Designed miniproteins, single chains, continued (4). Designs and how they scored, part 59

Each design is a single chain, and the fold is of that chain. pLDDT is the mean over its residues in the fold that is shown.

## One batch from the design tools (miniprotein)

Design m14170
Fold by ESMFold2-Fast:
Structure m14170 (fold): chain A 71 residues (1-71)
Amino acid sequence: GPAVILRNALHDLGPLLPPEARELLEQALEAAEKGDVETALRLMEQAISLVTDPEIRAALQSALAAVREEA
C-alpha cells in the first residue's frame, strides 16, 4: 500500500535527501498511514521540488507514481 512505498523510499533515499525534503516525506508517510493519500501525494510533490539530484528526483517520482496507482 501507499505507506509501504513511502517507508521504503524513506529507508533507501532518506539519507541522501535535503533535511526539508526528508521531513516532507516523513509527513507524507504519516498521512498515508492515516489513509489520507491526497495529502501524502501533495507532500511527496513538495519533497520532489526540493531535490536537485536527477537520479534521486526520478526515484521519488517513481514512488509518487506507485502511490498514485494504489490510491
Scores: mean pLDDT 87

Design m14171
Fold by ESMFold2-Fast:
Structure m14171 (fold): chain A 60 residues (1-60)
Amino acid sequence: KVSDEVIELARRLVREGKSLDEVIAEAQKKIDELAPNLSDVEKQRILDEARTVAERERRR
């Protein structure tokens, strides 16, 4: 669920014209807000997925 919300945020920000760097920064902040106690490995996995989705949306 946390990953779903972060991915949706990333897609929305790309559609709004935000840079990839800004999208990743906002995704990181969202993960820390929604799941502050999530492991670094799990946080990185969600960030990697958000980056992949953002890059895909940016090419449209």
Scores: mean pLDDT 80

Design m14172
Fold by ESMFold2-Fast:
Structure m14172 (fold): chain A 75 residues (1-75)
Amino acid sequence: AAPKVIGGAFADTGRTPASPEEAERLRIRQEAQDYAGRKAAELLKTAKNMDEIAKASQEAARYGRQLEAERLAAL
């Protein structure tokens, strides 16, 4: 059988969307959160102090919000 892996929060949520449009919005939101998490990990790798850690977290959140807005606007 083809291997099925659990990846990201998409499979972990376990909720059934009420509509196809809701499913698309949930996917966009989760993808934006995953992207922000990856950006945070990347930025945190070079952070040297607590101030840089805070800045990295804020910057990663901005990337996630931008991606979410762009994807929602494309719907």
Scores: mean pLDDT 70

Design m14173
Fold by ESMFold2-Fast:
Structure m14173 (fold): chain A 75 residues (1-75)
Amino acid sequence: KEEAVEPLINALKDESELVRLAAANALGEIGDERAVEPLIEAFKNDESFFVRNAALEALVKIGEEKAKKAFAQIY
C-alpha cells in the first residue's frame, strides 16, 4: 500500500548505495506508478552505475506491466 511505496521512494536518496539499490529493485517489483518519476531521477542522476541500472530495470518492469494491460484493453 501507500506506506510501502513512500518509504522506498525516500530510500532511493539514501547515503548507502546498497540501500538505494534495494529500494529501486523493490519499487520495480511492487510496480506502483508513483515510483516512476523518482526512478527516472535515480536513473539519470545517481552516482552509482548499479543503482542507475536497477532504476532502469524497475522502470521497464512498471512500464511493461502497465503497457500490456492498456494495449490489451484497447487492441
Scores: mean pLDDT 77

Design m14174
Fold by ESMFold2-Fast:
Structure m14174 (fold): chain A 85 residues (1-85)
Amino acid sequence: DQAALTQARRQVLLEAARINRDLVAKGEDVQPATEITNELALRLGAARTVQEIVDSVRAAAEEARKRGLDDLAAGLERTRAALEA
C-alpha cells in the first residue's frame, strides 16, 4: 500500500526533525544526530515496504545508542514501536 508506505516515511522524518530541533534548542552538538538522521532519510527513500522502514529505524536507533545519543535512540525506538502497532 503506497499510502501506508508514504505515511510511515513521513512519520519517521518528522520525528527525526523534531529531535534535531530539540537538540539545537538545548545547545547540544547536533552533528552526530544529523549524520544518523541523514543516513536514515536516504534509507527511507529506498524502502519499498513498511517493514524495510521499521528495519531502517531500528538500525538508526542502535547506531544512535552506540554513539551515546540517548534522546535520538529513544525517539526512534518509540517511532518504530508505533509503526509496528
Scores: mean pLDDT 83

Design m14175
Fold by ESMFold2-Fast:
Structure m14175 (fold): chain A 73 residues (1-73)
Amino acid sequence: PISPKLAAWLRRFVESQGLPEEEREKLLKAIDEAVKAPSYEQAIDILSKAFNISKELARFLLGIPLPNDEIIS
């Protein structure tokens, strides 16, 4: 689940973009689903798909700490 502060910021961002009503509702619904998500990984997937961003960028947006470089070769 994402933090309530991040969810509030994302909602404000969506409102400020002047998007069509349909897109705004879709993004706001995705933010609500990300808040309710049982895991942060599920929240990443929800936000990645809804905002059309990479999972890497969504992970960065959520402020999840990166592992100690054990996977980077």
Scores: mean pLDDT 71

Design m14176
Fold by ESMFold2-Fast:
Structure m14176 (fold): chain A 83 residues (1-83)
Amino acid sequence: SKEDIERLKEFYEGAVASPKAPPEVKLTALLFLGELYFSEGNYEKALEYYRQALDLAKKHGFSQSLIDALENQIAFLEKKIAE
């Protein structure tokens, strides 16, 4: 339901904001938030979360395949917003 989606957003936003959450947990939360907002057609919010995920992935040395996927998704969203 919409209420369940809003609770999921709050939960993952809390995980991103938590100083105790390890990078892997924050990355997972950022990716889920990006997907949730993308699914709702909120491309600006999805872009915000994917950019944060990319910065985190680069900072902590996550895989090049993940970095490439995030850069491609960001480019797609930037084009979509510019339409």
Scores: mean pLDDT 88

Design m14177
Fold by ESMFold2-Fast:
Structure m14177 (fold): chain A 59 residues (1-59)
Amino acid sequence: MTEEERRIRRVAELWLRPQPKTDEEIAKELGMTPEEVVRLRAEALARFGGDWRAIRAAL
């Protein structure tokens, strides 16, 4: 797993948890911008075929 894939998974984990964190909260926790969090969420969706259920299953 690349460092980029690890970052994508970490964003997805925080976003898809039962009490999901906002993009701003994820950004603060991971030391990135909210815009970067949005981009990484889109990248995660693209990498797992556009299905959030697939992302959740991979975590």
Scores: mean pLDDT 72

Design m14178
Fold by ESMFold2-Fast:
Structure m14178 (fold): chain A 62 residues (1-62)
Amino acid sequence: MKLGLVEENGEIHLTPEATKALLTAVRELMDGGDPEAIRKRLLEELGLSQEAVDNILLGVEA
């Protein structure tokens, strides 16, 4: 099992720990943090695929 994500009926749900990590990353992006470093950290901490992290960050950038 990857940290922070569970799939149920084709939908992805975040654990409370993953939600906190994601909110921290979003806050850092809003404060002008390095998007590449944040993306790499989310890949490592949450065990997500590159595509999943890109989709999450695309929502923040939009």
Scores: mean pLDDT 63

Design m14179
Fold by ESMFold2-Fast:
Structure m14179 (fold): chain A 97 residues (1-97)
Amino acid sequence: NPLAKHALSPAEVAAGLEAIAEELLERAKETGNEALEKVAELLREAARAAAAGDLEAARKLLLEAMRLADESELSPEDRRKVIALLFAAAVDLAAAE
């Protein structure tokens, strides 16, 4: 597949997960949605696991974040943005494995 030119390093995956967590944390502050803060915390834990080379732990934390986001009462706009960011994180993790 010509779109998959390089595998991501654990450090690059960690940086991507941290960037997504910061986006979600900022949105949580704007909306007052505590569930988005918890999702962001799980992504920061996933970033630390990825930085340590534990991609399996990072994936499990990402799946928990996705489940929590899905169970949360979000506006359609916030739900779309959060789902898009979490899928971007999943693609980054898959590219590192």
Scores: mean pLDDT 76

Design m14180
Fold by ESMFold2-Fast:
Structure m14180 (fold): chain A 72 residues (1-72)
Amino acid sequence: MSEDERVLQYKILEALKLKGELTQSELAELLKVSKATVSKLLRRLEKEGLVARDRRTGRYRLTEKGLELVEK
């Protein structure tokens, strides 16, 4: 994974920590990146167990593991 992608993944985790729940589109808008880029990174973060998607709303949130990673 590139360093730029790693930084962007961390920004996604921080955004979810600060905002609670965000859709793929809201994350793309907030981070000023393509929806495709956010989708790719969210899928990877979900596979790593750091985020989870709400099936009802389509919103992503931090898991316990994800929260641990971004907490000080």
Scores: mean pLDDT 81

Design m14181
Fold by ESMFold2-Fast:
Structure m14181 (fold): chain A 60 residues (1-60)
Amino acid sequence: SSMLEEIKALSKELKKAVEAGDLERAKELQKRLLEVASQMNEVVLKVAEKETSELVKKAE
C-alpha cells in the first residue's frame, strides 16, 4: 500500500537523520511518520510512536 511505502521511506530518512545527529530533522520526520501511522490504525501508531521516540532520543 502507498501508506506502507511512505512509512518505509520516512523510517529510512529518520534513521539517516539520527545517524547524522540532526535532532530537528529527526523530530520532523517522526511527526510525519506518526501522522501516516495514525491513518492506518492505532496499533501501527503505538508501535511507530515507541520505536521513533527511542530512535530520536539517541540523536540527542
Scores: mean pLDDT 81

Design m14182
Fold by ESMFold2-Fast:
Parts: structure tokens; C-alpha cells; sequence
Structure m14182 (fold): chain A 100 residues (1-100)
């Protein structure tokens, strides 16, 4: 269900990005998406690796849609930050599994 929730958030974000008319709208979509994904990943750290792959794929798809350079840079910055936070969640989870 965590993966399904992330896939739904990513799909909604892509559709919202396609309809977005301003940099401000894209910024709000990406901020909301990042917060939602992090909340899901923190509650389901076992899925962090799979979530990382979904975010990477989303970023490639969104970058192909967004033509405005400012919005593209913002998306890359936010998704790069999100991927780093997901890496930390994955690392902490793997270290915890080794302790058991």
C-alpha cells in the first residue's frame, strides 16, 4: 500500500504539472509531493529503495514535460534533496536490520 500511495501521489503530480501555468504552481506541486513522499517513506522505511526508483523515474518524466528553465532547476533541486533524504532513510533501515 505504501508503494501504491507513492505511485498515486506521483501520477497526480505529473497531471498537475501538465496543467500548471506558472513557476509558482509547479513549485507548490513539487513541495507538496516531496512532503507526502517523505511522510510515507518515514512510516515505511523498508520501501525507501523502491520509492527512490519511483522518484527518479518521475523526475525524468517531469523534466521532459517542463520547458521553463526556472521550473526545471527547481524540480531538479527539490527531487535531488528528496532522493538524499530517501537515501538516509534506506541507510538507517539497513543498519537497523543488521542490529537484529
Amino acid sequence: SAIDEVEELLAKALEEIKKAKTDEEIKKIVQRLSKGILEIAKKNPEDAEKIKKLVAKFTEEAMSIIKNEKSRKYLLGETTKLLRELDEIEKEYKEEQERK
Scores: mean pLDDT 86

Design m14183
Fold by ESMFold2-Fast:
Structure m14183 (fold): chain A 64 residues (1-64)
Amino acid sequence: MQELIQEAARLMQQGLEYEKQGDYEKAAQLYEQASRLLRQAGDTESADVLQQLSQKMRQKYQQQ
C-alpha cells in the first residue's frame, strides 16, 4: 500500500511539471494514473481530487 502512495506522488509531480509546460494532455494522463493508484491504496478522497484535476486538464487540452 505505501509503495502505491509513493508511486502516485511521483506521477503527481511529473503531471505538475507537464502542466507548467502547457502539456495538458500528458498532465491529464499522469493525474489519472496517480488517481488510480491512490484508489487501489484505499485513499478514495485523494483519488477523487486527482480525478477532478485530470478532467480539468482534459478540458484545457480540448478547448485550446
Scores: mean pLDDT 83

Design m14184
Fold by ESMFold2-Fast:
Structure m14184 (fold): chain A 64 residues (1-64)
Amino acid sequence: MLNEEARRAVEEAERSTDPAKQEELLRKAGELIDEAIANGEKVDKETVTRLTGLRMRLMADRVE
């Protein structure tokens, strides 16, 4: 279940306070989401939103 795997990866990334771990988990979640969409599987919008939010926070920390 790619969607559930992606959700778990995003949740773990959000729980983690390590930027390096967050980036790794977000990359993994992104790939899982991409595959789920390609397969026509159900992908939770919340999962995508959380992934995007975390990635934006990581980028914002560099330019803030």
Scores: mean pLDDT 75

Design m14185
Fold by ESMFold2-Fast:
Structure m14185 (fold): chain A 59 residues (1-59)
Amino acid sequence: SMEELKKKLDEFEKELLRRYLAGEITPEEARQLMKEFLEKLLGKKLSDEEFEELRKQLS
C-alpha cells in the first residue's frame, strides 16, 4: 500500500539524513539512493519524472 511504502521511505530517509549529517554522502548521492530504494520496492526502474511524482505523493 502507499502507507507502507511511505513508512519504508520515511525510515530510509532518516538513515540517509543521518549519513548526510555525518558527512558520508552528498545531497546528490542521497537522491540517487532514494530513487534506487523506490525502484527496488516497486520492482521497476523509474524515470526522473516518475521518481519526482512519487516523491510528491509520499510527502
Scores: mean pLDDT 81

Design m14186
Fold by ESMFold2-Fast:
Structure m14186 (fold): chain A 67 residues (1-67)
Amino acid sequence: SEAQARRLVEGAATLLASGFSEEQVAAFLVREGHLPEEAARRLVRAVAAGDLETALAIAKEALARTS
């Protein structure tokens, strides 16, 4: 859902702002967000770059493929 996608992006942004590395945040999204590793890494890179629109699109696509 879009709400789930927004929650994943918000969570990634919060963890990065808290000082976690991109690698640590991607691992968190795989374990807790159940994202494929490739999608998690791409999402975290987009968030770190400030590209929240791209991050949200990645999250939506990944979640749609698991439904």
Scores: mean pLDDT 83

Design m14187
Fold by ESMFold2-Fast:
Order: structure tokens, then C-alpha cells, then sequence
Structure m14187 (fold): chain A 62 residues (1-62)
């Protein structure tokens, strides 16, 4: 990644994935893709987050 903004969103997405917060991860990935749509790392994280979201998300605070 050459854009520091996209990189920061991807780092937050990775942290969210590690915490099991797949919704937050997808949100950060979308932000990174808006900044850098050709970002391969963002696309891979997006695929992973979608696979995790294919099942119901964990407990969602209201």
C-alpha cells in the first residue's frame, strides 16, 4: 500500500478481525477500498470478512 490512509484502515480492519468484530472489519475495508480500490490486501481482507459474515455475526450490541 502506498496510501497511508488506506493502510491505517486496513490495520484497523485486521484488529477488528482478530477481535471477531467482522462488521467493523468490513467497514474499515470499505473505507480502504474507497481510497485505494486496487489494494490487493484490502480485497483479501474483504473476502475473509465476508466468509466470516456468511454465518450470523456474533452478539451485536444494539
Amino acid sequence: MKSPEAKEHLEKAKEALEKGDYVAAVQHIYRALQIDPENEEARKLFEEALKKLGAPVGKLPV
Scores: mean pLDDT 72

Design m14188
Fold by ESMFold2-Fast:
Structure m14188 (fold): chain A 85 residues (1-85)
Amino acid sequence: MEELRRRAEELLERAAELAAEAARLYRKAEETGSEELREEAERLGREAERLLEEGARLLVEAGESEEEAKRAGLEAVARAAELAE
């Protein structure tokens, strides 16, 4: 169980980093009109979402409630927004 929690935490941390990077690229794409940056931001955003889902799944498997797993995911997203500023 502890091993699953550690893996989940690692995935959520990576998801937050990727989401922050995607947010920064989205802002730059809006400012510059760059389609390339927008596409890159979308790809990073999709990867971050995948990692959030996997992390939440591992937390549930480790014995966390679905609500607690969702809260952890939302916390990671909130942290990503903070890091993107």
Scores: mean pLDDT 81

Design m14189
Fold by ESMFold2-Fast:
Structure m14189 (fold): chain A 80 residues (1-80)
Amino acid sequence: MIKEEAEKLIKEMKENPDNLVGVLLKFFEGRDEDYKLAVLKEIYKMDPELLKKVIDSINKASEVVLKKYPKVREFLESIK
């Protein structure tokens, strides 16, 4: 059941506080989008502060990815 899956994921994240995104990605591997959304909504009800930390970690990772591709972005803008 979704609540039990959310409880398991919360436990695994709390056991790995320095790798929240990695735990999340591994837990959702091979799962459909509806399942992922249902589990995330349940986590938000149970531990909203933990979910905020995960979102912050994802946003920080996206910023790092953008920093890795500044020349690609500049090139794409130059050929427009």
Scores: mean pLDDT 67

Design m14190
Fold by ESMFold2-Fast:
Structure m14190 (fold): chain A 72 residues (1-72)
Amino acid sequence: MTPEEKAANLATAANLWYVAAQHPLLSPEERKQALEDAIELYEKAASLTTDPEDRKRLQENIEKLRKELEKL
């Protein structure tokens, strides 16, 4: 698996955790954990990508999720 393929897979996993975090039956603690897991995976994806546009998009997702965490 190339670093680029690994970055894409990690970003996909982060998206799945973000979707899980949106579930209305989650406790605040469960939602916080899911958002933290998504952020960690996006940060790892951003560290592996060499594409500036992909890195910018991943960083924008990280900032969005951090803002959501601040509301919990």
Scores: mean pLDDT 82

Design m14191
Fold by ESMFold2-Fast:
Structure m14191 (fold): chain A 79 residues (1-79)
Amino acid sequence: AEGVAELLRKAVLAKDPSTRASYIAAAAVGAIGEILANPEKRDEIIKRMEQAVEEALKEGADPEAVEFARRIVENLKKI
């Protein structure tokens, strides 16, 4: 759970578009995998990812990257 949140935080804070895209993809795929393997932990995983996005925003992440990450997390709630 924390591992996926850390990947998302790194993605949102990344300045290089290629690096950002790689971490976003890893975080999304990892989160889907963890949720499918442990559905009972879905809410915890999502909460940790939401916290990671808010922490990145406080650290000066781009608002556009933050908004994109928030949309990914919202879509994960549907799994």
Scores: mean pLDDT 79

Design m14192
Fold by ESMFold2-Fast:
Structure m14192 (fold): chain A 97 residues (1-97)
Amino acid sequence: MELAERGKEEAEEGRRKAEEGDGKAGGLAAARGGGLAAEAAEKEKTEEGAKKAKEAGELAAEAGTLAAKAAKTAEEAAAGAAGAISGIGAAETAELA
């Protein structure tokens, strides 16, 4: 539960930073959110825990995508893409749980 909630907070921060045009900070926050969501999906084997992990993963994927669009360099775009991939993986893992 706590890991999924922290993942959601990081994903929301990533979205805010991306909307402000900070693709690097947005991408890094989205990647942290996706990682936390993935860890929650692995550890939280309850239906409620899986739903929260999926939500956090979906938000991280969205934040990572927005950060990639805001990116000014290839490195910033890569950080956003990593966040999107981590978020998608977390959401998929939570659905399979």
Scores: mean pLDDT 77

Design m14193
Fold by ESMFold2-Fast:
Structure m14193 (fold): chain A 93 residues (1-93)
Amino acid sequence: LSEQEEIDVYIALVEIARAIALRHTKDPEKAKIVDELADYAISLLNKVKDVETARKIAELAIRAIFQIADAPSVDEARELYEKAKKELEELAK
């Protein structure tokens, strides 16, 4: 696999995590937060050239997606989103 093909696998894994989390989540506001995080992570993955950085971004995003889906409230889901977004931005540097 080329580096780009390996990054494409990580994008696919984030999309799979999104799909699973959305099937699990009944709250439409939490579902929107899941979509926002997945879209943001994928936007970063499309810009990275380093496979190791892509792996770290995907792993963090997948973990955060499930934490958001499982959050007891929308407010806690949003706090998890803001934290994950900041950590993703730091990884993408």
Scores: mean pLDDT 88

Design m14194
Fold by ESMFold2-Fast:
Structure m14194 (fold): chain A 60 residues (1-60)
Amino acid sequence: SHMERAREILAPVTDPETGEVPPAALRYAGLLVDIEAGFVQDNEEVRKELERLEKEIAAA
């Protein structure tokens, strides 16, 4: 599910002492939640944005 994917992306980049998350990871998780809630359409442009954010998180 989109919620499980959001947790997978957030967990390794969350600071265990402060709970802080990089802005790109928060945006990625928020976008996945909005798709699941039906606030955002699951279309090609949204999928490209998710892929861009995932690459940004992996590069950090």
Scores: mean pLDDT 73

Design m14195
Fold by ESMFold2-Fast:
Structure m14195 (fold): chain A 64 residues (1-64)
Amino acid sequence: YEEVAKDREKAIELGKKTLEKLKENGYPEEIIKLMEELIKLTEEGSEVAHELLVQLSKRIEEEL
């Protein structure tokens, strides 16, 4: 996670993997849309979105 927090491309890859896990586990559409938006904002260069994407992905992996 420390390396992913510094690498936008790795964070996007992690986010996409987490998004697939959310869909497979039947998470609410609102959470799926939030993850998609965080990925998009991270791709656009938002550091805040990048940090949130890493944090959310970590929490989801801890629960799955």
Scores: mean pLDDT 78

Design m14196
Fold by ESMFold2-Fast:
Structure m14196 (fold): chain A 78 residues (1-78)
Amino acid sequence: KEELEKKIKEIEKKIKELEERIKELEKKLEELMKNREKYSPTEYTAEALRLIGEIEDLRLEIKKLKKELEELKKKLKE
């Protein structure tokens, strides 16, 4: 059961790291939106889609890790 506890802590740490990365990307997207008039429509759209895509990819990774975390917590209760 000690191995499960270590694995749980590793996943929790990874989730926090990914959440921090999302927060930084959301800040970049917010700054891009505030400066929209400084970009051509094409440049703005390309950069916004890139940032949104990275955020969504990270959210999918967090979702996978949270599912793994729940499975490990269930095993720990056994």
Scores: mean pLDDT 83

Design m14197
Fold by ESMFold2-Fast:
Structure m14197 (fold): chain A 65 residues (1-65)
Amino acid sequence: SATSLTSAALRAIAAQIEGLFEKVEIEGDKIILYLKEKSPEVRRAAEELKEFAKEKGLELEVYYL
């Protein structure tokens, strides 16, 4: 089923964004990003992650602190 693919995708996403954002949380098939500031680099990384999540059938939420 989709479960093992979802788990692998979540781990890959977490590895790619480690250190780029203030905090990342994973809940089921949802990824939650916490950003300190909306810099151009962080915004671009978040947009790339949205596309990646969409391809994997995952949801991405972004919060600005």
Scores: mean pLDDT 67

Design m14198
Fold by ESMFold2-Fast:
Structure m14198 (fold): chain A 66 residues (1-66)
Amino acid sequence: MKLTVQQAEDIAVRAYLEYGLSPEQARALNELLTTESDPEKLREKLLELGLSEEQAEAVVRLFEEQ
């Protein structure tokens, strides 16, 4: 499911504050959350952004709960 801009921003801010993403990673995450609807592809792209497996899993869970 494609997230709204507000939902994507909320998740990106939480990932930055709670999961230790860099500002660049948080910005890229915000863009991904508004364009990607497949949780498996989202996880793959998050790992390509340099997130740990634990960070990627946390973000995918937040995405799926929307």
Scores: mean pLDDT 79

Design m14199
Fold by ESMFold2-Fast:
Structure m14199 (fold): chain A 62 residues (1-62)
Amino acid sequence: MSIAELARFLRANGAPLSPAEVSALTKRLGLSPGELRTAIELLMRQGLSGREAVARLLELFS
């Protein structure tokens, strides 16, 4: 999965991040774009919004 594709997914789910912000997020968390999407989708299945899922990952990971 590409950074641009992940950025589009996040915008569709209420977390409007630029491709540069998504790239920075993947580097900060040590995750690939595909791994980051999977983690966000897992949190969204628990009832979190895309924005809340991103915030939760930043709290749980580095």
Scores: mean pLDDT 81

Design m14200
Fold by ESMFold2-Fast:
Structure m14200 (fold): chain A 66 residues (1-66)
Amino acid sequence: AAEGLERALLRLYLEGKITPEQASAAYAAALPHLEAGDREAARQALIDAGLTEEQAEYVVDAAFAA
């Protein structure tokens, strides 16, 4: 969960798609919802942190991959 979230956000940052500030905000906002297993709340938290819907779906899918 947390490792998948970190790696997905790092990838978006390295691709120039998000800022370091967006990556940090997205991580902090999504992490408690990931720990709760709430995919929809995690996805919405990522969007609220400034990610696009497509970016949020990518990050959620990577973070919840088991």
Scores: mean pLDDT 83

Design m14201
Fold by ESMFold2-Fast:
Structure m14201 (fold): chain A 83 residues (1-83)
Amino acid sequence: MSSEEVIKELEKKAEELEKKKEYYEAGLEYAKIGQLYFLLKDYEKAIEYYNKAIAYYKKANTEEGKKAIKMIELWIEKAKSEL
């Protein structure tokens, strides 16, 4: 499966989870998309999807979400340094 196909599948999964109001799980899928774009060196898209993951983690309002936000913020800073 191509990286583009994997990203599209993760995006569909995130949208289904959002529809079910499983916001933490939706955030996890968007974080995976951000990581894939980071590996592809598409740092602008990586930051976009990392910020989307943070938005869902905030909406979930869980302790796991708060920890995930701190980790994603470090990845955003690293992506910004590569621009």
Scores: mean pLDDT 88

Design m14202
Fold by ESMFold2-Fast:
Structure m14202 (fold): chain A 72 residues (1-72)
Amino acid sequence: MEEIRKLFEEIKKIMDEAKTKTSLEDTIHYTAEVLRKIGEIVDIEFERVQAGEDRKAILEETKKIYEEVLKK
């Protein structure tokens, strides 16, 4: 789960930096970076499911990290 937490922390940092930018180019750049990190999270979850980890546990851990980093 450390990789998923790190990706959410990177997303939070990108979102915080984006708040200081007003140009369209910056908006496109930061949006693309966030989408790439979300894709990496999904890939990690899929790899864990394929490795035989419990799907419910993976989802619960991912939700907890999302809430701790982005929502709180």
Scores: mean pLDDT 76

Design m14203
Fold by ESMFold2-Fast:
Structure m14203 (fold): chain A 113 residues (1-113)
Amino acid sequence: SKEAKELVKKAEEYYEQGNYPLAYEYALKATLIAKREGDEETAKKAAEIAAKSLAEIYRIRGNEELAKKFEEIAKNKDYEKLIEFERERIETKKRNGAKLTPFNKELDKLLNA
């Protein structure tokens, strides 16, 4: 999947710059697109970057438990667990009536495709 590979490259660039939120967004989108296209190798690589980015975000926030959880997801390249986490996060936002960002709406569409 050309689109997923281009998104992985952008995610890697943002991660190297220390921009973990954007690294996460690009990597998560790449994971979902690659999974839908059956590109398991790209899905695993994208999920590793996404999980590493989340681990850094939670560590910066002082949440060491979640940081360690996402470090483990990254080591295992467990894109299924990453997708389940994001699905629950979006559903929780919907349940609580929180306004979805454009990125949240795009992810919701990809998760339910």
Scores: mean pLDDT 85

Design m14204
Fold by ESMFold2-Fast:
Structure m14204 (fold): chain A 56 residues (1-56)
Amino acid sequence: DEARLEEAIKEAEAMLKQGKSDEEIIATLQARGYSPLEARFAVARAKERLIKEKLE
């Protein structure tokens, strides 16, 4: 579900801005019911968005 993944990406972005590690973010998302694949994807997309923000 794209809406569900978008929520995961937003949570990952917020946690990355707080200085959380990838492993901490993945564990947090899994605790909230996301699969390991969804959690890893959300972290990757959140990082892409933050890199783009720094370049723009």
Scores: mean pLDDT 80

Design m14205
Fold by ESMFold2-Fast:
Structure m14205 (fold): chain A 68 residues (1-68)
Amino acid sequence: SAREEAIKLAEEGLELAKKGDVEKAAELLAEALELQGLDKEGAKEYFLTLSKEELIKALEDYIKLLKT
């Protein structure tokens, strides 16, 4: 399902963000949001303005939301 794929992308993004690959992490979170019907390019641009810590929190919060 789109939800299961979004969770997978967000979990991969979280691991990359923790390793310091914030650009790839932002891209994967934006891809996950695109599966939910949001604008991928706009989402990616926004996430690239976040600090590493803010991006990690956004990824953790998103994964938690999808698993509820």
Scores: mean pLDDT 86

Design m14206
Fold by ESMFold2-Fast:
Structure m14206 (fold): chain A 66 residues (1-66)
Amino acid sequence: GPLTEQVIAALKAGDFERAKRILLEAVERGEVTAQDIIDIYNALKKEGLEKEALVLASEALSVLFR
């Protein structure tokens, strides 16, 4: 979906802080479920961004379940 595409685009541009901000702001707004985070993680892994995917998924889940 659009959120996943925006996160991938930011990471491909080398802008990890923008990717993190986009994802975490969506979590804070209640627009993202645990399943959505899993889907984003898997999409990032397919793009070769596994290290970034692990960090972003961990931070997003921490915000979701705080």
Scores: mean pLDDT 86

Design m14207
Fold by ESMFold2-Fast:
Structure m14207 (fold): chain A 87 residues (1-87)
Amino acid sequence: MDEANVALMAGRGAFGQGKYDEAIKHYERAIEIAGPDNSTAWNNLGRAYFAQGKYQEALAYYQKALALDPSNVTAQRNLARVQEKLA
């Protein structure tokens, strides 16, 4: 089983329960296992930081996700949303 995908799913579960600090730890673990080229994990880190009101950190993670995969529609939408918060 892909351990990075297991960590990513665990992070999504924690996020769904409002456990954003726990979700962040799982997403960071997914990046540690798969390496830094995981656009989905960076996008999900951005979502967790956004949910905590940490908009500057969320912006950086969404930009990282899009740099790795410009076709990541979820990261594109999330980037626009966080930019509105910082305007």
Scores: mean pLDDT 84

